Designed miniproteins, single chains, continued (2). Designs and how they scored, part 2

Each design is a single chain, and the fold is of that chain. pLDDT is the mean over its residues in the fold that is shown.

## One batch from the design tools (miniprotein)

Design m4037
Fold by ESMFold2-Fast:
Structure m4037 (fold): chain A 129 residues (1-129)
Amino acid sequence: RPEEAAERLADTLIYAGQQAESLEVHFRAATEELRELMERVGKRAQEAVPNVKFRVEMGEPDRSEVEVDLVAPPEKAETLARKVAGSIAEFLRAAGDGVEVRVEIRLEYDPETGLTRAHVRIEARRLAP
């Protein structure tokens, strides 16, 4: 159910935020219901972990988009990015009926900081009848 998936997503973001140097999530919701659910997720995560930044706005109809920017030590970055991406994809599938979810993860190591930046892009689109 969407509410259960949203609660699991909040728990995942709290865990990832505690393990990461920074975690930024930008959600563009296809529906008002998704916007309201994600605002609750973001509020819970931000109140629990100070290094989590969460933004929610309305997106295009029948298309939800999520961008995640996560900075963590190299040994954690890929695992955390995959965990966050998986939880967001689960939420989008649970909240959308007949949606196709696409996930892209990019990792970039910064030798000056010794940290890895993971950029995650997720799109959920309504399937054609």
Scores: mean pLDDT 84

Design m4038
Fold by ESMFold2-Fast:
Formats: sequence, structure tokens, C-alpha cells
Structure m4038 (fold): chain A 66 residues (1-66)
Amino acid sequence: MPDLPLSPGEARAALVAAIEETKDPKAPLVIKEIAERAGVSQETARRALEKAKAQGLLSNEIVEAE
């Protein structure tokens, strides 16, 4: 299978989201909060979370807070 290429920023956002999911598996993943913690834009965080969820790495709901 082709690797899903994550940029360094997307990889940081996905890691932050995985840590948050580990702390509370039923809490939604807030794109704005994850972007701030990873030091990336909300757009980069959204793409990273969508890619990670598509791979089955994340199970929690993804929500946008603007």
C-alpha cells in the first residue's frame, strides 16, 4: 500500500490527537486546540486528523472550533 505522506506539521498534529484520544477516548478531537498544541494551522491539523482517522489511528469525533 502507498504510505500516507504526512508533513512534519501533520505528523505533530496526528500525534497530539492520538495523545488526547488516549486520555479520553470519548471526548471529541477539537481541531483548533490540536492545531495550537502542535504549532500548526487549523487547516494542517484538519488534514492530519482526517488522514489519521482514515487509517484507523483515531476513533473519536473530529470537531472544528472557529
Scores: mean pLDDT 76

Design m4039
Fold by ESMFold2-Fast:
Structure m4039 (fold): chain A 92 residues (1-92)
Amino acid sequence: SDELVNELTDYLLSLAKQGAKLEAEAEGGTVTVKVSGLTVEQQIALALRLIGFGLDGLEVEVKIEGDTVTAKIGGLTEEQAKKLADALNAAG
């Protein structure tokens, strides 16, 4: 839903305000987001929050790769995906 996508966007943007680096790529109805510059505790908190968004109805896959958390968010419209990626890249 648009509400869940907006909530996810706001949450990820809040991490940028805490010093995280955000990179996002939109491909059709899927966005791949990479979040780096987080502590181990922040990575765990992010992964748990992303799992929560998956339980709330988003299609979310989460991967922790060293200092980077990668999330793949599917089931979006192309417009939602582009808007999300553009917002995150502007903050990164």
Scores: mean pLDDT 84

Design m4040
Fold by ESMFold2-Fast:
Structure m4040 (fold): chain A 74 residues (1-74)
Amino acid sequence: MEELAKEKIEEIEKKLKELKEKGASDEEMVRAYAELVKEFLREAEELNIPKEIQEKAINEMQRILLQILDEQAK
């Protein structure tokens, strides 16, 4: 995986966990996730990151979001 993709996955995980600790709602976390994914896609396009790497990164980011939301719902 490209280093940028790895760093962005870690950034999203950290940001979402931080929001959860602050008591953010599920809606707030989904909005933050969407913004971070948009930023990643913009940077990936500028840096010519391969599509396959982008897809893998987004899949991991989505998995992290779903895991955090599942814990929030409980």
Scores: mean pLDDT 76

Design m4041
Fold by ESMFold2-Fast:
Parts: C-alpha cells; structure tokens; sequence
Structure m4041 (fold): chain A 87 residues (1-87)
C-alpha cells in the first residue's frame, strides 16, 4: 500500500516538473501513471485530482493543472503519513 502511494507521489512530482518546463505531453503521461497508482492504492480523492489536472493540461490551462496536481500530491502525502503512523 505505502509503496503505491510513494510511487504515485514520485510520478506526480515528475509530472509537475515537466509541466512547469512546458513539456505538457510528458507531464500528462506521468500524471496518468500517478492517477493509476493512486487508484490502485484506493486514494480516490488524489486520483480524481490527477484526472482534473490532466483535463486542465489538455485544455492548455497549465495553472489550473498545477493547482489540482499540487492538491492531489498533498492528499497522497497526508494519506501516506496517516497510514504509516496508524500501522
């Protein structure tokens, strides 16, 4: 479980870096990986956030895509911390 959350965070952070560099297509691929990993981990809120980020990026709304992605990453980091402390 925790490993899926970590991989989702890693892919999402990589996607954010590509997005900030204007590499939108590369960013979308990594956000799609982060979304799939978040879904596998049961992190529905984060997965939805990445879906919204991908949609915004495809529509050329980079600022909105960054905002949704950052919120999704924070949700994953919170879930990872809570699950790690509860175990």
Amino acid sequence: MEELLRQAIENARKALEYLKQGKVDEAIKYFEKARDLAEQAGARTAAEGFKLSIEAAKNGDVDTAIEYAEKAIRALEWELEVRRRAA
Scores: mean pLDDT 86

Design m4042
Fold by ESMFold2-Fast:
Structure m4042 (fold): chain A 69 residues (1-69)
Amino acid sequence: SKEELRKKLLELIGRIIRLIGEIIDLERELEKEKDPEKREKIKKEIEELEKEIEKLKKEMDELSKKLDE
């Protein structure tokens, strides 16, 4: 049903928002961090979260297309 698809879409949006929040926190940590090794670790964590968001955005796009049907 369209209602079930909307619920799944809202859940995906919620997950994306949480991941964006985590990236913002990590970017703030990166601005304060002076240790090159720790900076590299934070950058890798941000990259992993960005990849997860990209995956969720693709799932969200697919669900949005089904809602328009």
Scores: mean pLDDT 86

Design m4043
Fold by ESMFold2-Fast:
Structure m4043 (fold): chain A 98 residues (1-98)
Amino acid sequence: ERERRREELLEEEKRRYEAAHAAELAAKEEALIRQLTTVHGLPEEVARELAAIAREAVLTGAALAELHRRGEISEEELRRLSERLMAEYTARIEELVA
């Protein structure tokens, strides 16, 4: 029950942050794709997927920080969830560039 509620709150905050920062997020995603393709020579499909992972990490990080600020998750839960998600995103990036 608590896990499901936390996931629902996390997704709600991710959507809220995305809506509030839509233009900035879009500009940063486009800039990252351009840098990855033109400077680093990555295929466009790989660059887009890496940019999507980066965007998801930003949204998740912002949502976790907001939930902690509101007292919905503890300092220990924030640390544990952030570490787990960063490890997961790192693994996804490593898989894409292999």
Scores: mean pLDDT 81

Design m4044
Fold by ESMFold2-Fast:
Structure m4044 (fold): chain A 99 residues (1-99)
Amino acid sequence: SDAELSELVEKARKAMQEGNYEEAAKYFEKIAELADGPRRAQAYTALGEAYLKLGDYEKAVEWFEKALEIGGSPRVAELLAEAYEKLGDTEKAEEVRKR
């Protein structure tokens, strides 16, 4: 399925570049279902970013938290903090940044 995953990644990246965030989210969700390990963590992060762009901050939080569970990085933590700030949860945003 590496060929299928590569094609989906190209389509998802293209959709993000063109500002078609709903289409990008659908591709990243399919990538997350097919991928494992670090590639799944990257797909969850990209899903969160797509939902941030859509203004769906609750879904953005959900996907960033899933990404942190399987492959946390400072960048994902900062994106999660941004999503919490957009929801008005400044205390949770500060907690995430301190980790």
Scores: mean pLDDT 87

Design m4045
Fold by ESMFold2-Fast:
Structure m4045 (fold): chain A 69 residues (1-69)
Amino acid sequence: MITDAEIKRALADIYVALGNLLEKQGKYKEAAEWYRKAADLFREAGDVEGAQLMEQKAIEAEEKYKKAK
């Protein structure tokens, strides 16, 4: 049986992968947005550790975006 939490966790994993891909391409603003969306989904799924990790990645990506003109 697929639960709401399982669906949210699967979507969060997809968003993390997209964020990682965008960050490797230097698209830090877009990467940060996807990391935040992943963090929200992990939190909704009860994965606090995953949410905190994604919040940290979003902050780091935003800092890289602000440094790059």
Scores: mean pLDDT 83

Design m4046
Fold by ESMFold2-Fast:
Structure m4046 (fold): chain A 105 residues (1-105)
Amino acid sequence: GEAAAEAAAAGGAAGDAEAARAGGEKAAEAAATGEEADGVAAGRGAAAAGAGAEAAGSAEAARAAAEGGAKAAKAAGEAGSRKGTAAGAGGAAAGVGAAFAAGAA
């Protein structure tokens, strides 16, 4: 269940898991305003997708979601605003995949 997805996410990105949670809240606010059109909003979207991975129930979905979410979040952090848009797209794809594969929580 849910614990397996959380363990996978925490094991790969313990610090980033907390950041993803905080980023998810901020991303929701940024998305609502639509004012953050730069890479920052896209990067926050990737973090929110990573947080969604925690809800995945299957080990396979958890691995795929954690891998995709971690890569998207890392790309956003490393590239800053340069690749924020690409990172956001990657994070969204990871979230969709996890939800579809696991059937969401």
Scores: mean pLDDT 46

Design m4047
Fold by ESMFold2-Fast:
Structure m4047 (fold): chain A 71 residues (1-71)
Amino acid sequence: SLEELVKKAEEAYKAGNFKEAADLYTQASDLATDPEVKAELYRKAAGAYSQAGDFKKAMEMGTKALELLEA
């Protein structure tokens, strides 16, 4: 479920497993239907990718979040 993916992502992030957290937040954002929730999850994925050093994916996720908030 969406809630289980978010919980697993938060646990991975707290453990310092930033890439796993980012991938899980991305999966959660893809399942979310509410644009506000979806944007929040893309922002969390962007932050986690940034912590993992994957700046290209961080920028991609940040752009997706911004596009949802400008609609």
Scores: mean pLDDT 84

Design m4048
Fold by ESMFold2-Fast:
Structure m4048 (fold): chain A 77 residues (1-77)
Amino acid sequence: MATREEVIEELEKAIEYLEKGDDEMAIAYTGLAATLAYLVGDEEAAKLAIEAMKKLLEGASKEEVKKLLEKAIEKVK
């Protein structure tokens, strides 16, 4: 079953790939994290992850996207 720890791990992976400049992998891990967050019942964390993914697709700054992902991690904790 999906766990809150798995959501955090996928969000941390998204940040890692974002910092490496691998936007494709950052999007993939963010999408996975959003799905897992929804499955564990954390709708607010899921919404934050979806917003981060949208911002990435729109070409928002790495700093702005990272803040949304970090906020999602704090919500899951």
Scores: mean pLDDT 84

Design m4049
Fold by ESMFold2-Fast:
Structure m4049 (fold): chain A 55 residues (1-55)
Amino acid sequence: SKEEKRVLENAIEGLRAEIERLRKELPSLSEEEQARARRRIAVLEEVIKALEKEL
């Protein structure tokens, strides 16, 4: 439905915003924190791919 598509698109946009936030913070983090943030980004990218399959 149109409503379902909108909800999914909004969810994807929110996840992309979180990835951008993490990427902007990376240069100020320790090596260990950067590794954790990069793993978090990878997980979020996989979630986005799963949601995009529903569009």
Scores: mean pLDDT 88

Design m4050
Fold by ESMFold2-Fast:
Structure m4050 (fold): chain A 58 residues (1-58)
Amino acid sequence: SRAAAEEALRLFEEDLAAFGRRYPEYARAIVEALGQLGEYSPERREELVERILALLAA
């Protein structure tokens, strides 16, 4: 779960086409988590991952 979320987020940032092929189901959680954070920076990556996992668990 966490490893998959980390890889999905990496692809979302670096290779959107690969993200769409491998982890399209993460798109809503990633977008919603980014919206909850407001401003995202690399220093907030762990917080973003935790929010993604919480949204997927709900």
Scores: mean pLDDT 79

Design m4051
Fold by ESMFold2-Fast:
Structure m4051 (fold): chain A 59 residues (1-59)
Amino acid sequence: MDLKIAPIYAESVGLQLEGQGVSKEVAEEVKERILEAAKKYGLSVERVKEIIEEVLAEA
């Protein structure tokens, strides 16, 4: 994933999760992990899905 679009993508994912009934706190955790992974490792769509699944399993 391009680092320039990662913040926009993270915001979109967070809004989608909140729309599905996920709490704002859990949605923010997903957004933060997406942004950190983008800075350190680069992001794929597959990695974003893994982050969502990990955070939701911890919720």
Scores: mean pLDDT 73

Design m4052
Fold by ESMFold2-Fast:
Structure m4052 (fold): chain A 57 residues (1-57)
Amino acid sequence: MEPAERVRRGMEEGRRLAAEGRLDLALYAFQQAATLAKESGDEELAREAERELRRLR
């Protein structure tokens, strides 16, 4: 799976987990998505993941 696809799926999974109240798993998913987005140079996805992390924290 391409990095951008993996980031998008991680973000979707994180949002789903947060909606289900699985906050620890959601936090992990968004952290992984943010790291991958930064490594792939996807600035917008990185900002989106960081925003979700801040909302959960």
Scores: mean pLDDT 79

Design m4053
Fold by ESMFold2-Fast:
Structure m4053 (fold): chain A 80 residues (1-80)
Amino acid sequence: TLTPEQQQALADRVHALLAANPELRAAIDAVAAEVPAGEQSDEQVRAWADKVLAVAERHLSPEDVALVREWLEQVIALHR
């Protein structure tokens, strides 16, 4: 798992990417709106992450998509 410093650095990079790409931010918010509030299964969390990555691939470079993937794996780990 990432250290707290690595987690913060990754979060800062992802936030910077979203700030630079308002279209991507809006698309991610739309995907998030489809997710029910409350507890979610591992399958639902993975499905959400896959949709976010598909959106990111349309707007970001492969290097930036890799950063978003690392951030999503961190989010998934926190759900367990």
Scores: mean pLDDT 73

Design m4054
Fold by ESMFold2-Fast:
Structure m4054 (fold): chain A 61 residues (1-61)
Amino acid sequence: MEEDVRKNIEAIRKLAEEHPELREEAERAIKESQELYDQGKYEEAFKKAEDAGIRMAIKAG
């Protein structure tokens, strides 16, 4: 789960690098997911990052 959260965050970062219009949304999602991760709420962190990643991918393509 911890490693899966990291991979989702990196995927969001990569998507924002290619789509600057998604930068603010990506930064918000990363911050929220990282805060949950730092609290030990790995499942919630994973779901937050996954939902954001899917939403951003839809907007990008």
Scores: mean pLDDT 81

Design m4055
Fold by ESMFold2-Fast:
Structure m4055 (fold): chain A 60 residues (1-60)
Amino acid sequence: SKEKEEELIKKIEEKLKSLPKDTPGEEKLKVIKEELENSDAILSEELKKKIEELIKKYVP
């Protein structure tokens, strides 16, 4: 649902705000956020989990 997409976008935004500007993975997270904002597709649970894993991987 759109609600899950909005929650994920907010999570990425909060993560980006807490990081130093030159943190590895910052650009990757920004790209993911932009893709989610421009996507008309409903995210599957599997895709959401995959994105969350990417956030954890690049921004521990």
Scores: mean pLDDT 65

Design m4056
Fold by ESMFold2-Fast:
Structure m4056 (fold): chain A 66 residues (1-66)
Amino acid sequence: MSIRERALERVRRLSEVGGFSEEERERLLREAEEALRSFEERKEELDEAVKELAEAAKKVSDERAK
């Protein structure tokens, strides 16, 4: 799998574990795809994008709890 596919799968798993609704899950996946596409040209930033997406998912989870 490409780095893009791997990052996307990780976000997918995080959304499943986080107990997100189907709507929230699709929203996260779209945001992940957009972010990954933006960084596709910049290989050096792909790892940072993946880390940022994981942190964003956690932040959204915290906000949703409120």
Scores: mean pLDDT 69

Design m4057
Fold by ESMFold2-Fast:
Structure m4057 (fold): chain A 61 residues (1-61)
Amino acid sequence: DELAKKKTELQSKISNEIDKLEEELRKQGASDEEIQKKVDQKKKELQEKMDKELEKLRKKL
C-alpha cells in the first residue's frame, strides 16, 4: 500500500528532524523546558505537513 509506505517514510523523517533539533538545541545550551516547547511545536508542524501529504497521495490513488 503506497499510503502505508509514505506514512512510514514521513514518520521516519519526522523522527530524524526532531532528533536533530533536540541535539542542536542542547548544543546551544537551551534548557530542558525550552527544548520541550520547541520540540512540541516542531512535532505539531511536521504532523500537519504529514497529514496534508497523505491526503494528497490518497486523492491521487
Scores: mean pLDDT 81

Design m4058
Fold by ESMFold2-Fast:
Structure m4058 (fold): chain A 59 residues (1-59)
Amino acid sequence: SAAVEEARELVRRGGEAARAGDLETARELYQKAIELAEDDPAAENVLLAARAGLQELAE
């Protein structure tokens, strides 16, 4: 679905922001990906990737 593709792009952008050291932007992008993916069973892999990204940002 369009939402799954958008969530996947948000995860990709979140990873780029995290690598650039922009942790706040990365967190926001991962959170938006989770919000888009959480209602779609087809998005389970994207949801897992977004949550993993958030864990990497944690202390």
Scores: mean pLDDT 82

Design m4059
Fold by ESMFold2-Fast:
Structure m4059 (fold): chain A 62 residues (1-62)
Amino acid sequence: DEESAEQARKDTDEELPEMLKKMSPKEVGELLLERAKSAEEAGGKGAAEALRERADEVKSLE
């Protein structure tokens, strides 16, 4: 579902600057993957996919 994916992208973008102040890009990426797994278990496959894509992008910052 596109709306859930869009919301997940916005929420992640808003939190990223604060998260990156406290954790490495790799750690932030792992946290986002954990959130993706939780979203998928709740039936939010669009949100889970968006979170996985963002996690990969964050990990590539290193």
Scores: mean pLDDT 78

Design m4060
Fold by ESMFold2-Fast:
Structure m4060 (fold): chain A 65 residues (1-65)
Amino acid sequence: MADEYLKKAEEALKNGDRAEAAFYLVQAMEARGEVTPEDVERLKELMAPQAAGGHAGATAIAAAL
């Protein structure tokens, strides 16, 4: 259920684990069968908030989708 992954993503964000939150967002989109513009914007923020680490992590997340 996509909602379960969204809940896990929210928990990860509360723990300060942005990479884990991004991963669960992708899992939620997969389970839901659709991607919203809001999901894309949030993923961009999580993967490259400081415009530095958006490489291996972003690739792995995109591959999961």
Scores: mean pLDDT 67

Design m4061
Fold by ESMFold2-Fast:
Formats: sequence, structure tokens, C-alpha cells
Structure m4061 (fold): chain A 116 residues (1-116)
Amino acid sequence: PDALIAALRAAGAAWAEAAHPAGRSERLNLVAFDAAGNLVVERFLAETEEELAYSLEALERAIDWAEERGDSRAAAQLAELLERLRAEGERRGVLTPELAARIDALLERARAIAEA
């Protein structure tokens, strides 16, 4: 992950996260934005409830970053990612009511930033 984050930042990413869930080195969450708020790369895990929760932690940090910057473009893309992650979690049967509520709350935040 660190080498990949370094490569993404060298390629112009303003914000990047790459992380393995604990004990799951074969699985990787990945998200990066450039300075203009364009999504450079994304990959989120949603095969288990734990993977979905871990992906939501990464997206929450990305939303915090977009909110701090007032980056409506990044926020709009994060909303789109949250919608896709919700659909994927539902399709895989790992979208618990608690995880769905968390996605809906993050989606509301991302949409509010995108509309500002």
C-alpha cells in the first residue's frame, strides 16, 4: 500500500488511500483524487460485512477531505461511489440495516458538499 500511495502521489494525486483489512493482505481498498477533484482510481471491498464496513471507513475519510476543501467535484464522485457500494453490498447480501444507514448518512453528507 505505501509504495502504491507514493506512486499515486508522484503521478499527481492530492489525496490517496490504499489499505488492507487486518489479516487480509490479498484484499485492498484503493481511492485517489487529483488536485482538481477528479477521481484517479477506485477499488472498494464489499464481499463481507467487515470488508464493507472497512470500505466505508475509507470513504468517510475521503468525504472529510472533500468537505475540508469544499471540493464539490470530489464529493459528487464520492456520492456515486457510495451508491455503487450500496448496490454491491445489497447484491452480495452483506448490506445490514446498520451498514445501509451508515451509507445513507455518508451519501447525504457527500451530496450536501456536491451541491455547495
Scores: mean pLDDT 74

Design m4062
Fold by ESMFold2-Fast:
Structure m4062 (fold): chain A 94 residues (1-94)
Amino acid sequence: DALNEGMTAFKEKDYEKAIEYFEKAGAEGDWRAYYNLGLAYYKLKDYEKAIEAYEKALAIEPKFSEAWENLGKAYEKLGDYEKAAEYYAKAKEL
């Protein structure tokens, strides 16, 4: 399925191919696919798209602490240290 094909591409560092599969799986309602989509964009240093993907994952599964932590890391890469600290604190509360 699309999630597993995306994970295989991600493992092989084909992040562009991983993105295509994760977008498909995420559109079908899998929050894990949106989380992995965020990881793939982060690897490509597209931090704004990584943030968007993590936010989509958290809209479905708000108790997924790893997504809050990675949202913080992405904001830190954009130089928004205040937002980063806020999301790191959110991750620790879960």
Scores: mean pLDDT 90

Design m4063
Fold by ESMFold2-Fast:
Structure m4063 (fold): chain A 86 residues (1-86)
Amino acid sequence: EEDEGLIFLAEPPETDEELRARLAALAARARAAGLKGVLVLAEGRSLEEVLEEVRRLLAEAGYEVLEERRLSEREAVVRVRGPALP
């Protein structure tokens, strides 16, 4: 019964281009994978800022946020419904 969710790590990258590439990869995987949930880990940024970006990426990929649950100061899980979900 393990969650198949995507893990997003918000570490402070050395360059803005690296961050942009990471975000683009997350969006591409969201569209391809038929996500059920996303586990968010915030290391160098606030959890709230990371959740805002993840929500934007999920919306861009056509997913609806069903539930957002904070597990700690740096961890949250976001449950979603997408057009690819059976």
Scores: mean pLDDT 64

Design m4064
Fold by ESMFold2-Fast:
Formats: structure tokens, C-alpha cells, sequence
Structure m4064 (fold): chain A 61 residues (1-61)
């Protein structure tokens, strides 16, 4: 997965969490920023991205 594809996945997951009522827009922006910074520094698999996003969404909700 490219870094661009990983960032798109993160954005889509954050948007879905807002639509589901799990996160506010502000919380989603914070989670998205944290994940993008991590993706820029680390090579993450799609599974790792999904697991980390799920954890961050549940912790923020």
C-alpha cells in the first residue's frame, strides 16, 4: 500500500466514524492527523492501519 492510499483509507475511516456518530468532526480530525503522521514515519500495512484506527476511534468515543 502506498502512503497516498494509506492516507485515503484513514480519511475514509474517519469520515465513516463521524457518520456513525462514534466521533465528532473535531475528534475525527485529531485521529486523522495522528494516523497520517504515523504513516509518514512508518510503513504500515492495511491491517495495521485498520486496527490502529479502530482502537483510536473507540478510545476517542
Amino acid sequence: MSKEEAKELVRRMAENAVKAGLLSEEQAEEVEREMIEKIEKELLSPDEIQNLMLRKVLEAA
Scores: mean pLDDT 79

Design m4065
Fold by ESMFold2-Fast:
Structure m4065 (fold): chain A 68 residues (1-68)
Amino acid sequence: SDEERQKLVQVASELIKKAEELGLDPHDPEVQRALQEALQKFRELLRKGEPFEKALEEALKLFEELMK
């Protein structure tokens, strides 16, 4: 529980950093929705046994795809 929470916080921080690098406002409703979908993807991959690094990579790719 605490470990999953810490991983989610870390991934949320990485996604927010990516949004800022792309010139996006992390408080924009469309950006917030993409962040939530990417976090959900990360959670699903971790629960399926995917390594943290791969789950993070997939979440970042999904976020970038949603923001095209």
Scores: mean pLDDT 83

Design m4066
Fold by ESMFold2-Fast:
Order: structure tokens, then sequence, then C-alpha cells
Structure m4066 (fold): chain A 66 residues (1-66)
């Protein structure tokens, strides 16, 4: 909801937005971290992220930076 609108406003690609939303909507924090890792975030980067929003933004940014 709010996250999709924010990612669109910031100019992220549709692919990055989808990955970010999957992280945010994951069934558990563990699943969200797994999706973020698959998106290319390191374990150290993931450990620094304390909320699903932080993980979602980091994952979206990683996809668009690649």
Amino acid sequence: EELRATLERLGYSPEAIEVGLRVYEADSMEKAREIAREAGLSDEEIDRMKTREQLAFAAARRVDAA
C-alpha cells in the first residue's frame, strides 16, 4: 500500500518494486531476510536492517543498482 507508492515516487523500476514488496509482505521476518539475500544483499547488510521496511528498501535499491 504505502510502500508501493513510496517506491514508485522514488523512481524504482517495476522489478525492484516487486522485490521490495515481496520482502515487505513475507510471511515472517526470516522469509523476508531470505528474499533480501536472494536479491543480493549480504548477511552483514541484512543483519543491520531491523524492520521489514528497511529490508524492502534495501532489496529494491540492490535490484536497481545491479
Scores: mean pLDDT 80

Design m4067
Fold by ESMFold2-Fast:
Structure m4067 (fold): chain A 100 residues (1-100)
Amino acid sequence: AKKEILEVEATASMAIMQASIIVTHGVEDPEEDKEILEKVLKTAEEIKKKAEESKDEELKKTAEEEFKRIAEALREAIEVLKEKDPELAEELEAKLKELE
């Protein structure tokens, strides 16, 4: 449905923005930034489920495209996190790879 497509796009845009803030400002508090990235990862997981479970081809395609965008933003933020806390970054990277 059109409303669901708009909701997926809006949710993905917010998640991407949160990851991009970490990339732009750098990591000031690794634990707080990890919590933000875990929420972004959870959003990616939910969007992937919509892509897999949806019977609407347009919604499925949009969810698949938005998942890829969130995954890319997460990878960039995780690389920045590696400079401050490589162990936390590795944990998040492993979770992202499991979703892909």
Scores: mean pLDDT 82

Design m4068
Fold by ESMFold2-Fast:
Structure m4068 (fold): chain A 102 residues (1-102)
Amino acid sequence: MVKLEVTAPATVAAGSTVTVTVKVTGSGDKNLKVSLWRQKLGAAGDYQEIGSAELAAGEDKTLTFSFTAPAEPGTYIYEATATDLETDQVVARGNPVSVTVT
């Protein structure tokens, strides 16, 4: 069973670099696309994809996503998904993490 563990800083400055890590375990025989998603807490609408990486079958590792923090202050929720590249189906979701932009 694929497992994603998401880690991020609790607080970042607007427009600064933020790093989110996604630890991937249990990939087994699946070629995976791991996507990192972001949604502003309290805002309407769906998560937006902000980064992705592909993993070969049996490739359990920690993925590092570095990007510019939103310019608008607020609390942002980050979530990771693993999609099976053969079926285009989401097979795992990581724990959501919150990052406060000041």
Scores: mean pLDDT 82

Design m4069
Fold by ESMFold2-Fast:
Structure m4069 (fold): chain A 66 residues (1-66)
Amino acid sequence: MDLRMDVAAYILGLATQAAAARSAGNEEAYKVFREGLDEAVRLEETDPERAIEVAKKAMEEGNKLA
């Protein structure tokens, strides 16, 4: 699988989780998912491997707070 496709999938996942957390009123989880999303988007073109690592970490930390 292309790294760019993997990054896009994680970005979509983070955006979905952030929206769900915000709808639930979970501001702590929302911030984690949102910050991970913003960082992954910034790294997408320059360092896709790091973008994936950032996205995975944000998913794990946000899920602990959700």
Scores: mean pLDDT 81

Design m4070
Fold by ESMFold2-Fast:
Order: sequence, then C-alpha cells, then structure tokens
Structure m4070 (fold): chain A 98 residues (1-98)
Amino acid sequence: KEKQLEADIYLALAEIGLAVSRIAERKGTLDPEDAKRLLERAIELYEKAISLDPNNKDAWKGLAEAYERLAEVYDRLGQTEKAEEYRKKSEIYREKAK
C-alpha cells in the first residue's frame, strides 16, 4: 500500500540520520548544536513514519533512541531540565515499541 511505502521511506531516512549522528559523535566530528539539529530531523521523520503506520515497532524504537540521544546532547549543552524531559519521552516511546 502507498502509505506503507511512504512510512517505510520516512523510517529509512530517520534510521540513516540516527546512524550518521552516532558515527559523527564517535569520531568527535559533530558539535552539540549540529547533533541536536540532526537528531531533531530524525525525530521528525520517525514521527511521520508513525503517523502513517502507528503499529511500526521499529519506528517507536528508533524514536525512543533518538530522544535518548537528544537528551545526552542537551546535557552537554547544560540544558539538564530539557535532557530529563527527553529521557522521559524516550522511556514512554520504548514502552510503545514493546
């Protein structure tokens, strides 16, 4: 179905964004502001995938991981309250992925 294909494309793009964020962070090539921007884009793409297919557990799992990484970035920026907020979102979305 067309919606399923569209959801799969958004999921694939989000997964690529998350993977790029992980690789760049490991290599020390990504500033916290750039990491934040990349992770926010990945979150948007996961949300689009979920809006088209809410039963896609991989999309919920990816969204949870993206929020956890975004929380780590906010901790590095000194935004501890935002980091805690995003960790709570990550936990909620991990439960939805089960």
Scores: mean pLDDT 83

Design m4071
Fold by ESMFold2-Fast:
Structure m4071 (fold): chain A 78 residues (1-78)
Amino acid sequence: SMSEILRLQAEIGKLAQELVDTVRTNPDDTSKIAALQARILEKLRELLDLAGYSEEEKAKALAGTTATINREIEQIRA
């Protein structure tokens, strides 16, 4: 439903902010950073499933998002 999609978008936004805050304040907490990345990707997959994306489109989106998150983390650490 649209309400569930909006909820997932809000949850992803909160997790992304927590990830940025964690990388800035405790960049050596690799376990927490990895857990936040995993939770973002899980919620994104659920969002894409609800939105009717194909398995190929979901795989591409998840891979692209993973690469983007990893680049952003390294940029914050630099």
Scores: mean pLDDT 87

Design m4072
Fold by ESMFold2-Fast:
Structure m4072 (fold): chain A 90 residues (1-90)
Amino acid sequence: LAEKARELAEKVAELIRRAAEAAREGKLEEAAELLKKAEELLKELGEVAKEAVAAGQEEAAMAALQLVVDAVRENAEALAKVAEYMEEKE
């Protein structure tokens, strides 16, 4: 569970970084698609983290979630542009 949570978190963080790069290049549609993929994997990470906590691996689950939080924080300006684009687009 700990290893699975870390692996999923790394994939989510990578998608967030790729979305930020696409946004920097003005490819907001591509960035939005990458964030939707990240959201699906984040949902899976949430389930794995819940199982990890139930198994007594709370620290590992929190470390995995922190990887995602750090990726969002480091790319907040680019992600804000994608969020504005997604909110404006029907």
Scores: mean pLDDT 82

